# Ledger of designs, part 12: designed miniproteins, single chains, continued (5)

Each design is a single chain, and the fold is of that chain. pLDDT is the mean over its residues in the fold that is shown.

## One batch from the design tools (miniprotein)

Design m16386
Fold by ESMFold2-Fast:
Structure m16386 (fold): chain A 93 residues (1-93)
Amino acid sequence: GTELTLASLLLAYARLVFEEGIPFEKAEQIALDTARALGLSDEDIERLKKAIENLKTPEGRKLAREAIARVDAAPTPEEQQAAMLEFYEKLLK
């Protein structure tokens, strides 16, 4: 669903920034271009932008590192998806 797509894009953004060392602005552009290419609504793109903005905070960076670790440790795709969704939900609160 749309929430899982947004969560997957947010995790991909986090990996680009925190694992690959891609600058925030470039990683954000990649995430937004991908969202548009996938046909996500303006409302969903705005949600992604808000999540990315929150990810730049100290709390957001901690959540990103914890989410990456949880996804990498998850033994099943279902558990990986659950970890991604929880990460996304926490960044929108």
Scores: mean pLDDT 86

Design m16387
Fold by ESMFold2-Fast:
Structure m16387 (fold): chain A 81 residues (1-81)
Amino acid sequence: SMEDFLKKLVEEMKKTIEELANRGLAEGKSVDEIIKEIKRVADSMIDYYAKLFNLTPEQVAKLRKEVDKIIEEVKKRIEEA
């Protein structure tokens, strides 16, 4: 289903977001620098997936919402570390 497909895209984006967070922490970057880099990469990935899979504006909005939630969860975790 399309819902299952979007979930797979979210899972792949979550892996990339977690990798960027871990790398940024290891490099001694600030929380703000890490989150700015993650947001930039996430936007690029969403644009890439929208083009590659011909996603509708509604599907893109749903993907952005789920990704934004992941970014906020990662930000909170980094701030608590």
Scores: mean pLDDT 88

Design m16388
Fold by ESMFold2-Fast:
Structure m16388 (fold): chain A 82 residues (1-82)
Amino acid sequence: MDEIIEEARRALDEEPRLTEEQKERLLELITKGLLDPDKEKQLEYLYEILRLAVEAGLLPDVTEEQLEEWKERLRKKMEEAK
């Protein structure tokens, strides 16, 4: 687990398209996503990571509108699972 967090930190530090604030936020979200036992919270952290990556230009084929659509689909799927 610590090895994954260290690898993520190294990869973020080497990414010139990210600001220092974005790097710190992404590392925080990755750490929380790996350590949180709640599956639903892990999905929220993943969504925030993807959103920050889109804002930083790391995912040029993905728009913020597509991320919101994916979040809405996940919400509906979880609601229908009951």
Scores: mean pLDDT 72

Design m16389
Fold by ESMFold2-Fast:
Structure m16389 (fold): chain A 68 residues (1-68)
Amino acid sequence: SAADERAIRGVETMLRWFVEEESKVLSPEEVIKRLERLVSTLLAEETNPAVRAAIRALAERYIAEIRA
């Protein structure tokens, strides 16, 4: 749905901004640790399965990019 697409886009924007800002001052390992904590918080509050799946996929993608 349009609402799901908007929610997913909001999460992507938030996670991208978080990774970019934290990466300016923290080690890659600490950025990953904090990203995993943020993702856990988002998943604890989200009940929509499509948005939950997108959060997990985006987290895996950003963790892989940070480790590259």
Scores: mean pLDDT 87

Design m16390
Fold by ESMFold2-Fast:
Formats: sequence, C-alpha cells, structure tokens
Structure m16390 (fold): chain A 91 residues (1-91)
Amino acid sequence: MGEELLEELAKRLGVSVEEAIKKLLEEIERMKRSVRAALERGLLSEETAEEVLALLEKAEELLEKGPKYLEEAERLVKEAFALVEAEHAAR
C-alpha cells in the first residue's frame, strides 16, 4: 500500500528511497500551501484548515523519520483529505 508508493516512485525516478521520501514531503508541503490558499479564499473554515494542516505537519514529520512511518503518514494525509472533502460537500 503506502510502502509500494515509495518503491514505485523510486523506480520511476531512478532515485533512492530517501529521495522518494523527499519528493512525497514536497507534495505534502504543496498540499499545505493549497489548504492555506483555500482558507484565505473562504473555501475552508478556519477550524477545518487548522485540523488539516496539523495532520499534514504530522505526516511530514513521520516521513522525515523514514519509510517505517510511511503507512501512518499516508493515513494522516488521507484523514486530512477527508476533512477537506467533508467541508466542501457541506457547502
């Protein structure tokens, strides 16, 4: 599942697992910026944005610790996405 994503990215890019993790960290940072932009545009509540950003920050911290934490990090990213979808569906 999540570990397979790291292996797939490393294979596609011809890079080490560590480089694949860094690429995923870059993607999480991009998501964090998107959430902040949505908050500034009034597309997300402050409460939802705070919770989503906290989940993404924790996922980022876990990925920095290595592939052992990838599954947990992906779970947190999935929870963050579900919160954004729930807020968007309610509007």
Scores: mean pLDDT 74

Design m16391
Fold by ESMFold2-Fast:
Structure m16391 (fold): chain A 78 residues (1-78)
Amino acid sequence: KKDELADELKERLKKIPGVSEELAEKIQEGIKSSDASIEEIGIRAKLALDTLEELGLISKEAKEEGKKIVEELTKKFS
């Protein structure tokens, strides 16, 4: 379930304008290497998106869409 969440999150994040495939892959790798619960993964992924927006690596709109995707996938795989 965790690896399936990571794979689907990568595919959806890379389709957001302004999100690079490299950033999506980094998030995927972080999830797959983590022993965290699905709920904790969701919290950490949303925090990562906040950090990326603060660093100017993604737009506010990309962050909001990404967080929505994380919430949808967290519910799907919980």
Scores: mean pLDDT 83

Design m16392
Fold by ESMFold2-Fast:
Structure m16392 (fold): chain A 76 residues (1-76)
Amino acid sequence: MSREELDAEVELALAVMEAAVIRNIMKQKGKLTKEDAERLIQAYERAIEHARRLGREDVAKWFEEELKNIKKELEK
């Protein structure tokens, strides 16, 4: 594994963990706040980028679907 691949794996893991934390906070609040949703969008966008760098299109597509759902929810 190259250093670039390792860096991408670490960044993907961090983005996934950040998204999970934000999602749990949103569930605990019982509502989707714009600020929490914006943070979640940023975490998902980073996860998509790093997943693609790793050739993990399956993971990238999953996050793209989640990102679309969150963006639609923000539009009401």
Scores: mean pLDDT 78

Design m16393
Fold by ESMFold2-Fast:
Structure m16393 (fold): chain A 87 residues (1-87)
Amino acid sequence: TPLEQVLALLEELRRRVGELTGDVALVAFIDEVIAAAREKDALTALRMVIAALETLRDLALSQGREEVARELERAIEELRKLLAEVE
């Protein structure tokens, strides 16, 4: 389902960010986004997750964390593709 694809993308992002940074707080934030998404319908989850990851990407860019920003942008791009398919 679209929601299962959203959750799979977020879990892959969590793994990549964890391996790349070791940042427990950043991984915990992604875990909170995953938990929130599980309680929503697919369309609401997609919109909420995209907004949350865009905010996190902008924060990462402001802190000079270009590798983190790139991983977030990859996830955002894939989520936007899913959003286009379920609208």
Scores: mean pLDDT 86

Design m16394
Fold by ESMFold2-Fast:
Structure m16394 (fold): chain A 79 residues (1-79)
Amino acid sequence: MPLSEEQAEKVKDAVYKSLVEAGLPEDQAERVAEAVAETGRLHGVESAASAARVAGLSLGLSEEQAQKVSDEARKAGLE
């Protein structure tokens, strides 16, 4: 189920915070968080969570950190 605009904003905020905490530059974290939120808006929470994990891994995060970003995206999208 596609996310509402409010749910997508919550996903964006959660992903952004998790990426910045993992050490990504704020401008890069913002672009990734926007892309993840748009994926959720079009394709739903599981697609957003998957996109967050893949993006984190591609940017050099560990499996554990990428999974944490994915989990935060899923949690935010369900609220």
Scores: mean pLDDT 85

Design m16395
Fold by ESMFold2-Fast:
Structure m16395 (fold): chain A 60 residues (1-60)
Amino acid sequence: SLNETGKRAVDLMLEGYRAHLQGNSKEAADLFAEARKLLSTLTPEEQQKARRVAVEKIKA
């Protein structure tokens, strides 16, 4: 399972993707930047796990 920070990063990535689909490019960029900041506080293993979870949720 993801830790709390990883879960927040995934949520931000999903919000960014929704903003992107709505044509809100600046909001999407800001949300992805926040997600990247959270991911940078995680171990490489947790970063990879969070990215995989986000991709799976986006593809579904």
Scores: mean pLDDT 84

Design m16396
Fold by ESMFold2-Fast:
Structure m16396 (fold): chain A 80 residues (1-80)
Amino acid sequence: HMSEKVREFKKDIEENYKKLEELAQTKSREEFLKGAKKIYNDFLEKYSELYKQLTPEEREILDKYVNEFKKKMEELIEKL
């Protein structure tokens, strides 16, 4: 049902979230925010490129994953 590209992107989200968790644990709030901004911007670039290659149904699934990632990132910021 999912293309391989969508599955790979979901895996990238999971890996990026782990990086954010490590930054939240080890870095100051200011350093975390700088690192998180870079990770998020790189993520948005990949998202934009992938989005153009997907069907409307796959785009809805991708949007859901992106929104869940944003929510988790915001939750990490609140815990700092």
Scores: mean pLDDT 78

Design m16397
Fold by ESMFold2-Fast:
Structure m16397 (fold): chain A 68 residues (1-68)
Amino acid sequence: MTAEELVRRLVEAYRNGDLEGAQKAAEELGKIYGPEAASRATGAVLNAVSEGDFEKAVEEGLKAIREA
């Protein structure tokens, strides 16, 4: 899975209130990119999703992974 695919899965899970799906996506991010990257991406996605901008949530999640 690419970082973009996992971040999009995380965004969709939070959008739909699927906490189990969000946890699975975050765990996969942590396995591939490390726990700091997963934590940063999760926080960035949650902040952007709360604003209702789901494409921004994907961009911010990917940025968080690159900065970890």
Scores: mean pLDDT 81

Design m16398
Fold by ESMFold2-Fast:
Structure m16398 (fold): chain A 82 residues (1-82)
Amino acid sequence: AQEYLEKVQKLIEQLERTERKAREAGDEESEKEARKLLEEAKNFAEKVGSGEIHLSPEEVNAFFEEISKKVKEIEERLKEKE
């Protein structure tokens, strides 16, 4: 419920910041990856929120863990340019 909404919002904000940093760094590949992950996160949140998809807490957590891992990989690449 409320915790889920907070996690989704935090993930979306993190992805938006990562996309912006990639754009500022001129890293087109990282920008595209961040944008794709942002679309996936928003689409997932919409489908779960609308009740189109009925997922277990375990499946929801697995999705967030996978996206978080990919975001960290992008963040690590961008740090090399800072």
Scores: mean pLDDT 76

Design m16399
Fold by ESMFold2-Fast:
Structure m16399 (fold): chain A 68 residues (1-68)
Amino acid sequence: SEDERILEKLNSMSDEEIYAGLPELSDEARRALVEAMRKGKFKSVEELLEVPHLGEEEVKALKEQLLR
């Protein structure tokens, strides 16, 4: 599924890839995403909404970027 593809790509990204590869996200959102991933890999796209500074619009932008 698209959700599985999104999670596979996101969970494989390094800190550097997140900071450089997701310019649509704010600096705060990218930092929060990196910190969340250091605590554990995401198991569902719904967990992205639990990340600080990631709202529905940021999650939508992230999904669109990771599906390209």
Scores: mean pLDDT 79

Design m16400
Fold by ESMFold2-Fast:
Structure m16400 (fold): chain A 55 residues (1-55)
Amino acid sequence: SRDDRAQRVRDSMQGTPWTDDQKRAMVDAARGNMSQGTLARILGVDVTTVSYILS
C-alpha cells in the first residue's frame, strides 16, 4: 500500500543527511501526493535516484 511504502521510505531515511523538508517531500512522493520528477527537482538528483529512494 502507499502507507507501507511511505513507512519503508521513512525507515530508510534515518541517519541520512537529508533535511526535514526533503524527508517530508520523500514521504509525500511515496504516498503518491507528488510526482517522482517533482521530488527529483526538490532533492537536486536524477529520477533514477528518486526511484531507488522510493523502492
Scores: mean pLDDT 77

Design m16401
Fold by ESMFold2-Fast:
Structure m16401 (fold): chain A 76 residues (1-76)
Amino acid sequence: MTPEEVARAARVALKHATPEQVAEAIGNLLLADGMPKELAEEFKKRLLERIQEAGNDPEAVAEATRELAEEAFKKY
């Protein structure tokens, strides 16, 4: 899975879910794709903070998700 694919998934999820549900869903998606549980949980926390900061703007949320996924993928 690429950072761009993760960002797209977050953008789609935001149309039908709360910020907490989006962060949970994307973190679980990354966990299923092989991300270590500890990194996936940290990702959920950081993504939720970024979504709340962005005021639920889909464009800003997608960009934040891409940046966080790119950073996380470099760590393992």
Scores: mean pLDDT 82

Design m16402
Fold by ESMFold2-Fast:
Structure m16402 (fold): chain A 98 residues (1-98)
Amino acid sequence: SKKILEEALELAIKLHQARVSAERAERSDNPYAKEVAELERKEAEEYKKKLEELKAKLTPEQQKIVEEFEKRLEAIDGLTTMPADWLARAKRLAEEAL
């Protein structure tokens, strides 16, 4: 269960990063902005599918932990680079949810 929770939290981080990258690409005046945004959206879609599959294997309490973590990630400004310590936070959260 701990490993599945840790993987789910890591996927939540990757999903958020892909969404932020897609939003930044859409606002860019770079000639490759549209193609980059499409690639990031496809990546986000795959992470979302994997995350939902892992959530189905978690206890209701662990699912709630993942949902709260996702809400906290969504509160991060889409123009701001995600904190480097979020992966470490995910590992600590998984350890506490044993």
Scores: mean pLDDT 76

Design m16403
Fold by ESMFold2-Fast:
Structure m16403 (fold): chain A 85 residues (1-85)
Amino acid sequence: GEDVKELQEALLRLGIILDTDIDGIYGPETLEAIVKSLQSNYGGEADGIPGEATKLAQRNLGADNAPIDGIAGPATMLALINRAN
């Protein structure tokens, strides 16, 4: 949807995805790319799998009101976008 497109456009500005990836679909490919980027930039080894490395990345991101749950969900993505602005 439109909200997903706005998220993807913000990820493009962060250099995480390409403009050809802006399709408005929050699918496994978008989630994996985001998780890998979070792990690579904010925590440990980037394997694209949610879990301990993602929790470390969430802690390092330090965003207010974003849960440290090891899941790269909408709240974590919004926190990453806000950090980039």
Scores: mean pLDDT 61

Design m16404
Fold by ESMFold2-Fast:
Structure m16404 (fold): chain A 68 residues (1-68)
Amino acid sequence: DAHRELLQQLVQLYQQGLKAIKEGDLAKAQQIIAQLQDLIARGRELGLPDSFVQSFQQVAARLEKLIS
């Protein structure tokens, strides 16, 4: 199921982003946020439910605030 795999990848990227921020690797955190935004855009195109897209957009925004 492509939707399940996409959701799993989004969760994993969020966790990796938090770890990079905790370790002070801002370059890696920025790269992960970009990858997360890319997957969110692809998920939208593939018909991922709007509620999930919105949830992960909020997650990406939270990570962006942490590195600001």
Scores: mean pLDDT 80

Design m16405
Fold by ESMFold2-Fast:
Structure m16405 (fold): chain A 64 residues (1-64)
Amino acid sequence: SAAAEAQLRALRDNLAREVAHVKATKGAAEARAVADRYIAHLRAQGVPQAFIDAVRAEVDAILA
């Protein structure tokens, strides 16, 4: 649904901002740890694998 798609976009945008902020303030290693904990939480919640893969790719781009 459009509402579900909007929620997933907002979730990705919020995570991207948080990971970028942690990278800038605490470094890439801590930012990776924060992202990994959040991705583990999403996986436990049954979020689709395609969404998790997209989030990992975005995190990897931020941490490059």
Scores: mean pLDDT 83

Design m16406
Fold by ESMFold2-Fast:
Structure m16406 (fold): chain A 68 residues (1-68)
Amino acid sequence: SSMEKRRKARELILRGASEGVKALSYASTRIFTGSDKETAEKLRKQVEKYNEESNRLDEEALRLIKEI
C-alpha cells in the first residue's frame, strides 16, 4: 500500500542520515591524524564507504516515494 511505502521510505531516510553521520565522524578524525599517508587513505576509504551507503539508502527511499 502507499502507506507502507511511505513508512519504509521514512525508515530508509533515517538509516541514510545515520550512515552520513558516521562518514562525518571519520572525516573529522582524518583532520586530526593526517600526518601519515596510510592512515589518511584508510580514513578516506571509511568516509567513502559510509557516504556510498547513505546515498544508496536515500536513492532507495526516493524510488519508493516515486511508486506512490
Scores: mean pLDDT 75

Design m16407
Fold by ESMFold2-Fast:
Structure m16407 (fold): chain A 72 residues (1-72)
Amino acid sequence: MSTEEITQMVAKAMQAAIDGASPEEVRKILEELKKKSPKVTDEDVEKFVEAVEKGDVEEAIRKGLEMTNKAI
């Protein structure tokens, strides 16, 4: 998986969170990212989804940026 693909998938998950998508939709995007990038862990996915469940879009974006930096 390229840096561009990782960045695009994280951006897609962040955009879904901003648009008020369900935690289930966001989890689906992040599970696809995890399948393509072994540096993304279950814990990373769960923390992002938990932020979405709480309505904390700022925290979700922060976690997305952390995942991108870790996966690159």
Scores: mean pLDDT 78

Design m16408
Fold by ESMFold2-Fast:
Structure m16408 (fold): chain A 66 residues (1-66)
Amino acid sequence: MLQRLTGLAQTLKDLGLITDENAELIKKLAGMPPGELLRSLGKIVDLIVKGASNSELKDLILSILK
């Protein structure tokens, strides 16, 4: 799972869609149960597709990690 999350985070960063900080936060989700991880990734991708700011994305990921 971590390797797939690392690949996803790197791709999103390389496309200019997220910051390095947000890429590192996404990698921290690797410890989540698969069902919760999938739902969380869905929310993150939806927010990126809608053109949300980097601060909004960071707030979402931090809320998931709490």
Scores: mean pLDDT 78

Design m16409
Fold by ESMFold2-Fast:
Structure m16409 (fold): chain A 69 residues (1-69)
Amino acid sequence: SLVDQAKELAKDLSEEKAKEVLELAEKAQRAQNEGVRAVIDGDLEKAQEYAELSKKALEEIKKLTGKTL
């Protein structure tokens, strides 16, 4: 999962950055799960909103760490 990848990444980070990365990974994972649910429910607009939310959270992780999950 994104959270498991973030936990491995966090081992090499300061406490403050580790917390930020884990929070962003949880946000991205939740958005991906909700996006899949929206697709199943036929709500493509909602699915796009969650896809963008996940993308922004992952971009912030990359900005903070220099790595992609």
Scores: mean pLDDT 85

Design m16410
Fold by ESMFold2-Fast:
Structure m16410 (fold): chain A 94 residues (1-94)
Amino acid sequence: SELEKVNEEFLKKAKEIREKVAAEPLAREELEKRLEEILAEYRAYVEAHEEEVAELLEAYEKEFDKENFEKLKEHLEKVAELLGKGLGLKEALK
């Protein structure tokens, strides 16, 4: 149930960030630049943390550990932020 709550919080956070970014009154050139920067940051973050996230998920499946769960939640929150920003910028460019 805790993982289900985190997934709901993740989706809500991504949606809120997406809607906020999509509403920003920015010039097209600035939106394109920010999108390139966010996509690069997202890729770098995923590549840097892929192994850690996999290990945290495996640990959580075996036994509930509050410390490992909080670390997993932090990674999910960062991914939600980056995805929300990227989707919002893509929406603003349409």
Scores: mean pLDDT 76

Design m16411
Fold by ESMFold2-Fast:
Structure m16411 (fold): chain A 84 residues (1-84)
Amino acid sequence: GIEEKLKKMKELLEQMKKETDPEKVAEIVFEIGKLLAETLEDVRKSIGTILRAIGEALEVIWTGDIELGIKAAEEFVKELESLL
């Protein structure tokens, strides 16, 4: 259910905070966003979330800004928590 996905997202977020490679941070941002998208029953919102996750991951790769990726992932976690 939602609670199991939230637990996995939080575990990925903690892993991300230990990463020093922007490409790896980008991969984890995408995985966290994907987990949120899989929880959304509205197809339009699900697609929008995937596109946002792709955009955030690409921004981390292009800027090298790990903190940007962490903030994006924290927002995805917060959005899933708001659905509980």
Scores: mean pLDDT 86

Design m16412
Fold by ESMFold2-Fast:
Structure m16412 (fold): chain A 92 residues (1-92)
Amino acid sequence: SESIKKLLETSYELVKKMVDELGLTPEQVRDWIRMLRGESIWEGISDEEKAALNRLVSEIMKAGEEYGINDVSTVIDILIESLEKLYKELLE
């Protein structure tokens, strides 16, 4: 889908900016992916990281509305894909 592709590009830019601004390590980015997938609990994540992740979800949801994407599950999947792409790039 072209709309999904455009939202993914927007999501990636927002994620990259947030990771850079917070100075997140590759390990912290991996932990965010695991939390979003429900593979881990939120107890190990700082309040600053939780606030940042909530801001990312909100910003991607708002961008998604412009592309006709209103489903939270789809937005979370796009956020996960963006984080996975960035995680791979941080390991290079």
Scores: mean pLDDT 82

Design m16413
Fold by ESMFold2-Fast:
Formats: C-alpha cells, structure tokens, sequence
Structure m16413 (fold): chain A 65 residues (1-65)
C-alpha cells in the first residue's frame, strides 16, 4: 500500500539521520509496518529534514486512527 511505502521510506530516513531507535519502533507499531516494509523502502540518500519527517509521520498516524 502507498501509505506503507511512504511511511517505510520516512522511517528509514529517520534511522539514517540517527533518530532514537525506540521512537522508530513506536512509529512502526502505530503505522502497522513490518521490518520488511521499512527495508523494502529504505532511503539511500536523505533529502528531508528530521522535523519534516516527524510531521509527515504524525499526520499519517492521525489519518489512520
């Protein structure tokens, strides 16, 4: 699903930028992502800032509630 692909990509960017592992695991749970969903969509190059990434992830969580 597109939401899983986008969320997986955004989470991989957070990992690349050194975000807290526990925050990453929490986002994976809230969005219903597996480790494979993140790995399949893993970013090779980061072009977004952490603040923007967190805003997108928070918006996705709100929309899925």
Amino acid sequence: MDIKSVAGYLISLLELKGADKSEIEQYKKELGLTDKDVEDNRAENASLEIEELKEYLDALIEQLK
Scores: mean pLDDT 72

Design m16414
Fold by ESMFold2-Fast:
Structure m16414 (fold): chain A 81 residues (1-81)
Amino acid sequence: SMEKELKEFEQAKEEIERYLERRGLSEEERRELRERAEEAVKKQIEARKEKGLPLPETEFEKELLFLEAVAGLLAEEEAAR
């Protein structure tokens, strides 16, 4: 349901915010992370389109994709340390 999806979205967003706070990222680092995530989302949407996969149609679906991109970038940075 849409209500369940909204709850999952809010929970994921809160978890990411807690992670960023725990890591002590600066305002500048958070902005750079956001820009990298937005670029990653654009590339992912393009790749999905080329493969004929379903594209995000709602703002909610686009936000979920953005949060997944943020989580992925954070995981990559953690793996590089």
Scores: mean pLDDT 74

Design m16415
Fold by ESMFold2-Fast:
Structure m16415 (fold): chain A 73 residues (1-73)
Amino acid sequence: IDREELAEETRRRMLEAGIPEEFAELAAKLIREGHSGLEVLSALRAAGADLDTVLRAAEAIGRAIKELQERYR
């Protein structure tokens, strides 16, 4: 999976889920840098995201990965 595509898809899905742009941009940056989903979620919590926001972010990341995996089959 291309990291840039994963970062942009994750950012888009997070914004659609109502997650603040600051957290969506942070997640995209970390994905581009090659961080794992768990590392991204940990960074969002450290940046002040509440548990509800982190759970929505986890859902967005999971859906983005599935979408791109289906595209590259």
Scores: mean pLDDT 82

Design m16416
Fold by ESMFold2-Fast:
Structure m16416 (fold): chain A 69 residues (1-69)
Amino acid sequence: MAKKIVVASADPAFRDSWAAYLESEGAEVYTAADLEAAIALAKEVDADMVLVIDGSRLEAYDKDGNRLN
């Protein structure tokens, strides 16, 4: 099954760029504006991972909001 990933960023350009990349790798991608919205969406779609893009940092979370990196 394809991995489900939620990408969160306040910057839609970063969000869209990462979403396009992950979709090209075979993931099913959803987008959100912030971490709270991303976690809520991840629980609804039963996502495998949440990626938050904050400036130069990339943070990975599970659907329950726990840090993976």
Scores: mean pLDDT 78

Design m16417
Fold by ESMFold2-Fast:
Parts: structure tokens; C-alpha cells; sequence
Structure m16417 (fold): chain A 85 residues (1-85)
């Protein structure tokens, strides 16, 4: 279904973002509940965008929250959850 397709794109794109940040010593992860919530948001709110563009915007917003938390307490791992969206 569309949810499964969007969920998988989010999982793949999130893994790439997490790995890129980890390579720079930044420990930000996204919980599975947040990925699932992002998939629901993608299917309900950003219907005027392509799925890849929609996924990228949602992940950018989530990681912006993560970066604010990381910058407040550098070295403390950050987990983005559904409540952060």
C-alpha cells in the first residue's frame, strides 16, 4: 500500500541522514513511531508535493529539531519521536 511505500522511503532516507551525521560525530536517531507518524503526515498533509519531495521536507524538519537538541547538549545522543513532529 501507499503507507508501506512511503514508510520504506523514509526508512532509507533517514538511514542516509543518520549515517552522514554520525560520520561528523553527531548522534541523532529517529524512532520507528516517528517514521510511521511521518508516513501518515506525508499521506495527509503534503499531497501537493511528490512523495520524494514530501519525505525530504518532513525529514528536514525532524532533523532540524534534532540539531537544536544536539547543539544544546553536544555529546548526548538525541532520539526524535512522534511527539517531536
Amino acid sequence: GMFQQVYQILVDQNAKRQASLAARGIDISVSDDAIRAMARIALTDYTDMSIPDNVNVILQRAYAVGMVRWNQNPGVPVTITASDL
Scores: mean pLDDT 82

Design m16418
Fold by ESMFold2-Fast:
Structure m16418 (fold): chain A 64 residues (1-64)
Amino acid sequence: VEEVLNSLPEKVSFSEAAKLFEELFPDADEEKKRQLERLLLQADPSFSGEISREQLAEIFRKLS
């Protein structure tokens, strides 16, 4: 997880985050996917559609 996150650019789009989540957590149910979407929206109050690599790492730790 950390190794993959370290290879990402400083800012990650919501679509990239969602794809990476499916790759790292293939057994995640719809509820966990919904939690991911909610956490991404909370991490981006300006609605830019991007979050930092560090924020994504924290979100993934909360969902694992």
Scores: mean pLDDT 74

Design m16419
Fold by ESMFold2-Fast:
Structure m16419 (fold): chain A 101 residues (1-101)
Amino acid sequence: MRYRISVTVRFRGDLTADDAKRLAAEAARRAAEDMGARVLDLKVTVGRSRGVTTVQVDLVVEAPDYRHAQRIGREMGRAVERELRRAGAEVLTVSYTVLPV
């Protein structure tokens, strides 16, 4: 089945929008692929407001069921958080959503 998985991470720090996009995209794709998901589409959006950066990664994946897609979303969120923290970001929030497509 196909699922859209959206991971949203809010953080503070001197990480550039381009670095945030690259790190988030690479971490999210790798996490999904490591869980055996086929990635069909990937989009990354970054916004900044009052010293807080929001990065959103949207993946379309093939997964066997909704519970597997939810596990992928959770691991994507964890992977993005780890890479942003490793790059020196102060991560404030991590969330994910999963929708059938």
Scores: mean pLDDT 88

Design m16420
Fold by ESMFold2-Fast:
Structure m16420 (fold): chain A 114 residues (1-114)
Amino acid sequence: MKTPLEKVLEIVKEIEELVQKIASRTTDPELRAQAEELLEFEKYLRELVEKAIKSKDPTEQINLLLLVYAGLQGLIKETEKLAKQARERGDTEVAELYEKVSKLHKEALDILRK
């Protein structure tokens, strides 16, 4: 049976793959740089989740989970903003990918709330 944290890890791995795809599809250098920066934040989020799963110290685990929670909230807002910007520029494919990424962050956050 997968723990809530293991389910969150699977979701953040899927998010990382989607953001890599966004970066690869983005031809504008400035927008690509924004996608690459987002990818680094997503990788850091994954590392925090992996550390929380492996932690044997309850205080360390709680602190890591608080960082994951705050990170998910921030990334939801950022990815919603990026989706809107992509739509305004007529890039519907990139907008739909960012909207999917935002939904996955919300799913991960909902799992942590339970």
Scores: mean pLDDT 86

Design m16421
Fold by ESMFold2-Fast:
Structure m16421 (fold): chain A 73 residues (1-73)
Amino acid sequence: DLAKKLAEAQAWLDKAKAYAEASLEGAERLLEQAERSTPVLGAALRGMAEASRAAAEIILERAKERLKEVEEE
């Protein structure tokens, strides 16, 4: 059922957006902590921030792709 698939894809996109917003906020806090840390700890915190940002991007991209695929059928 196309209508059900569209509703599910839209709900998934909404959830992905909320997750991405939280992940980006967390990454910003990690970068703030990195500025106040030793060089070694700061590098690790920056790495965690980059990983969080990358995860948010992937989740949003997949959710958008899913919605687009359903809209095309």
Scores: mean pLDDT 82

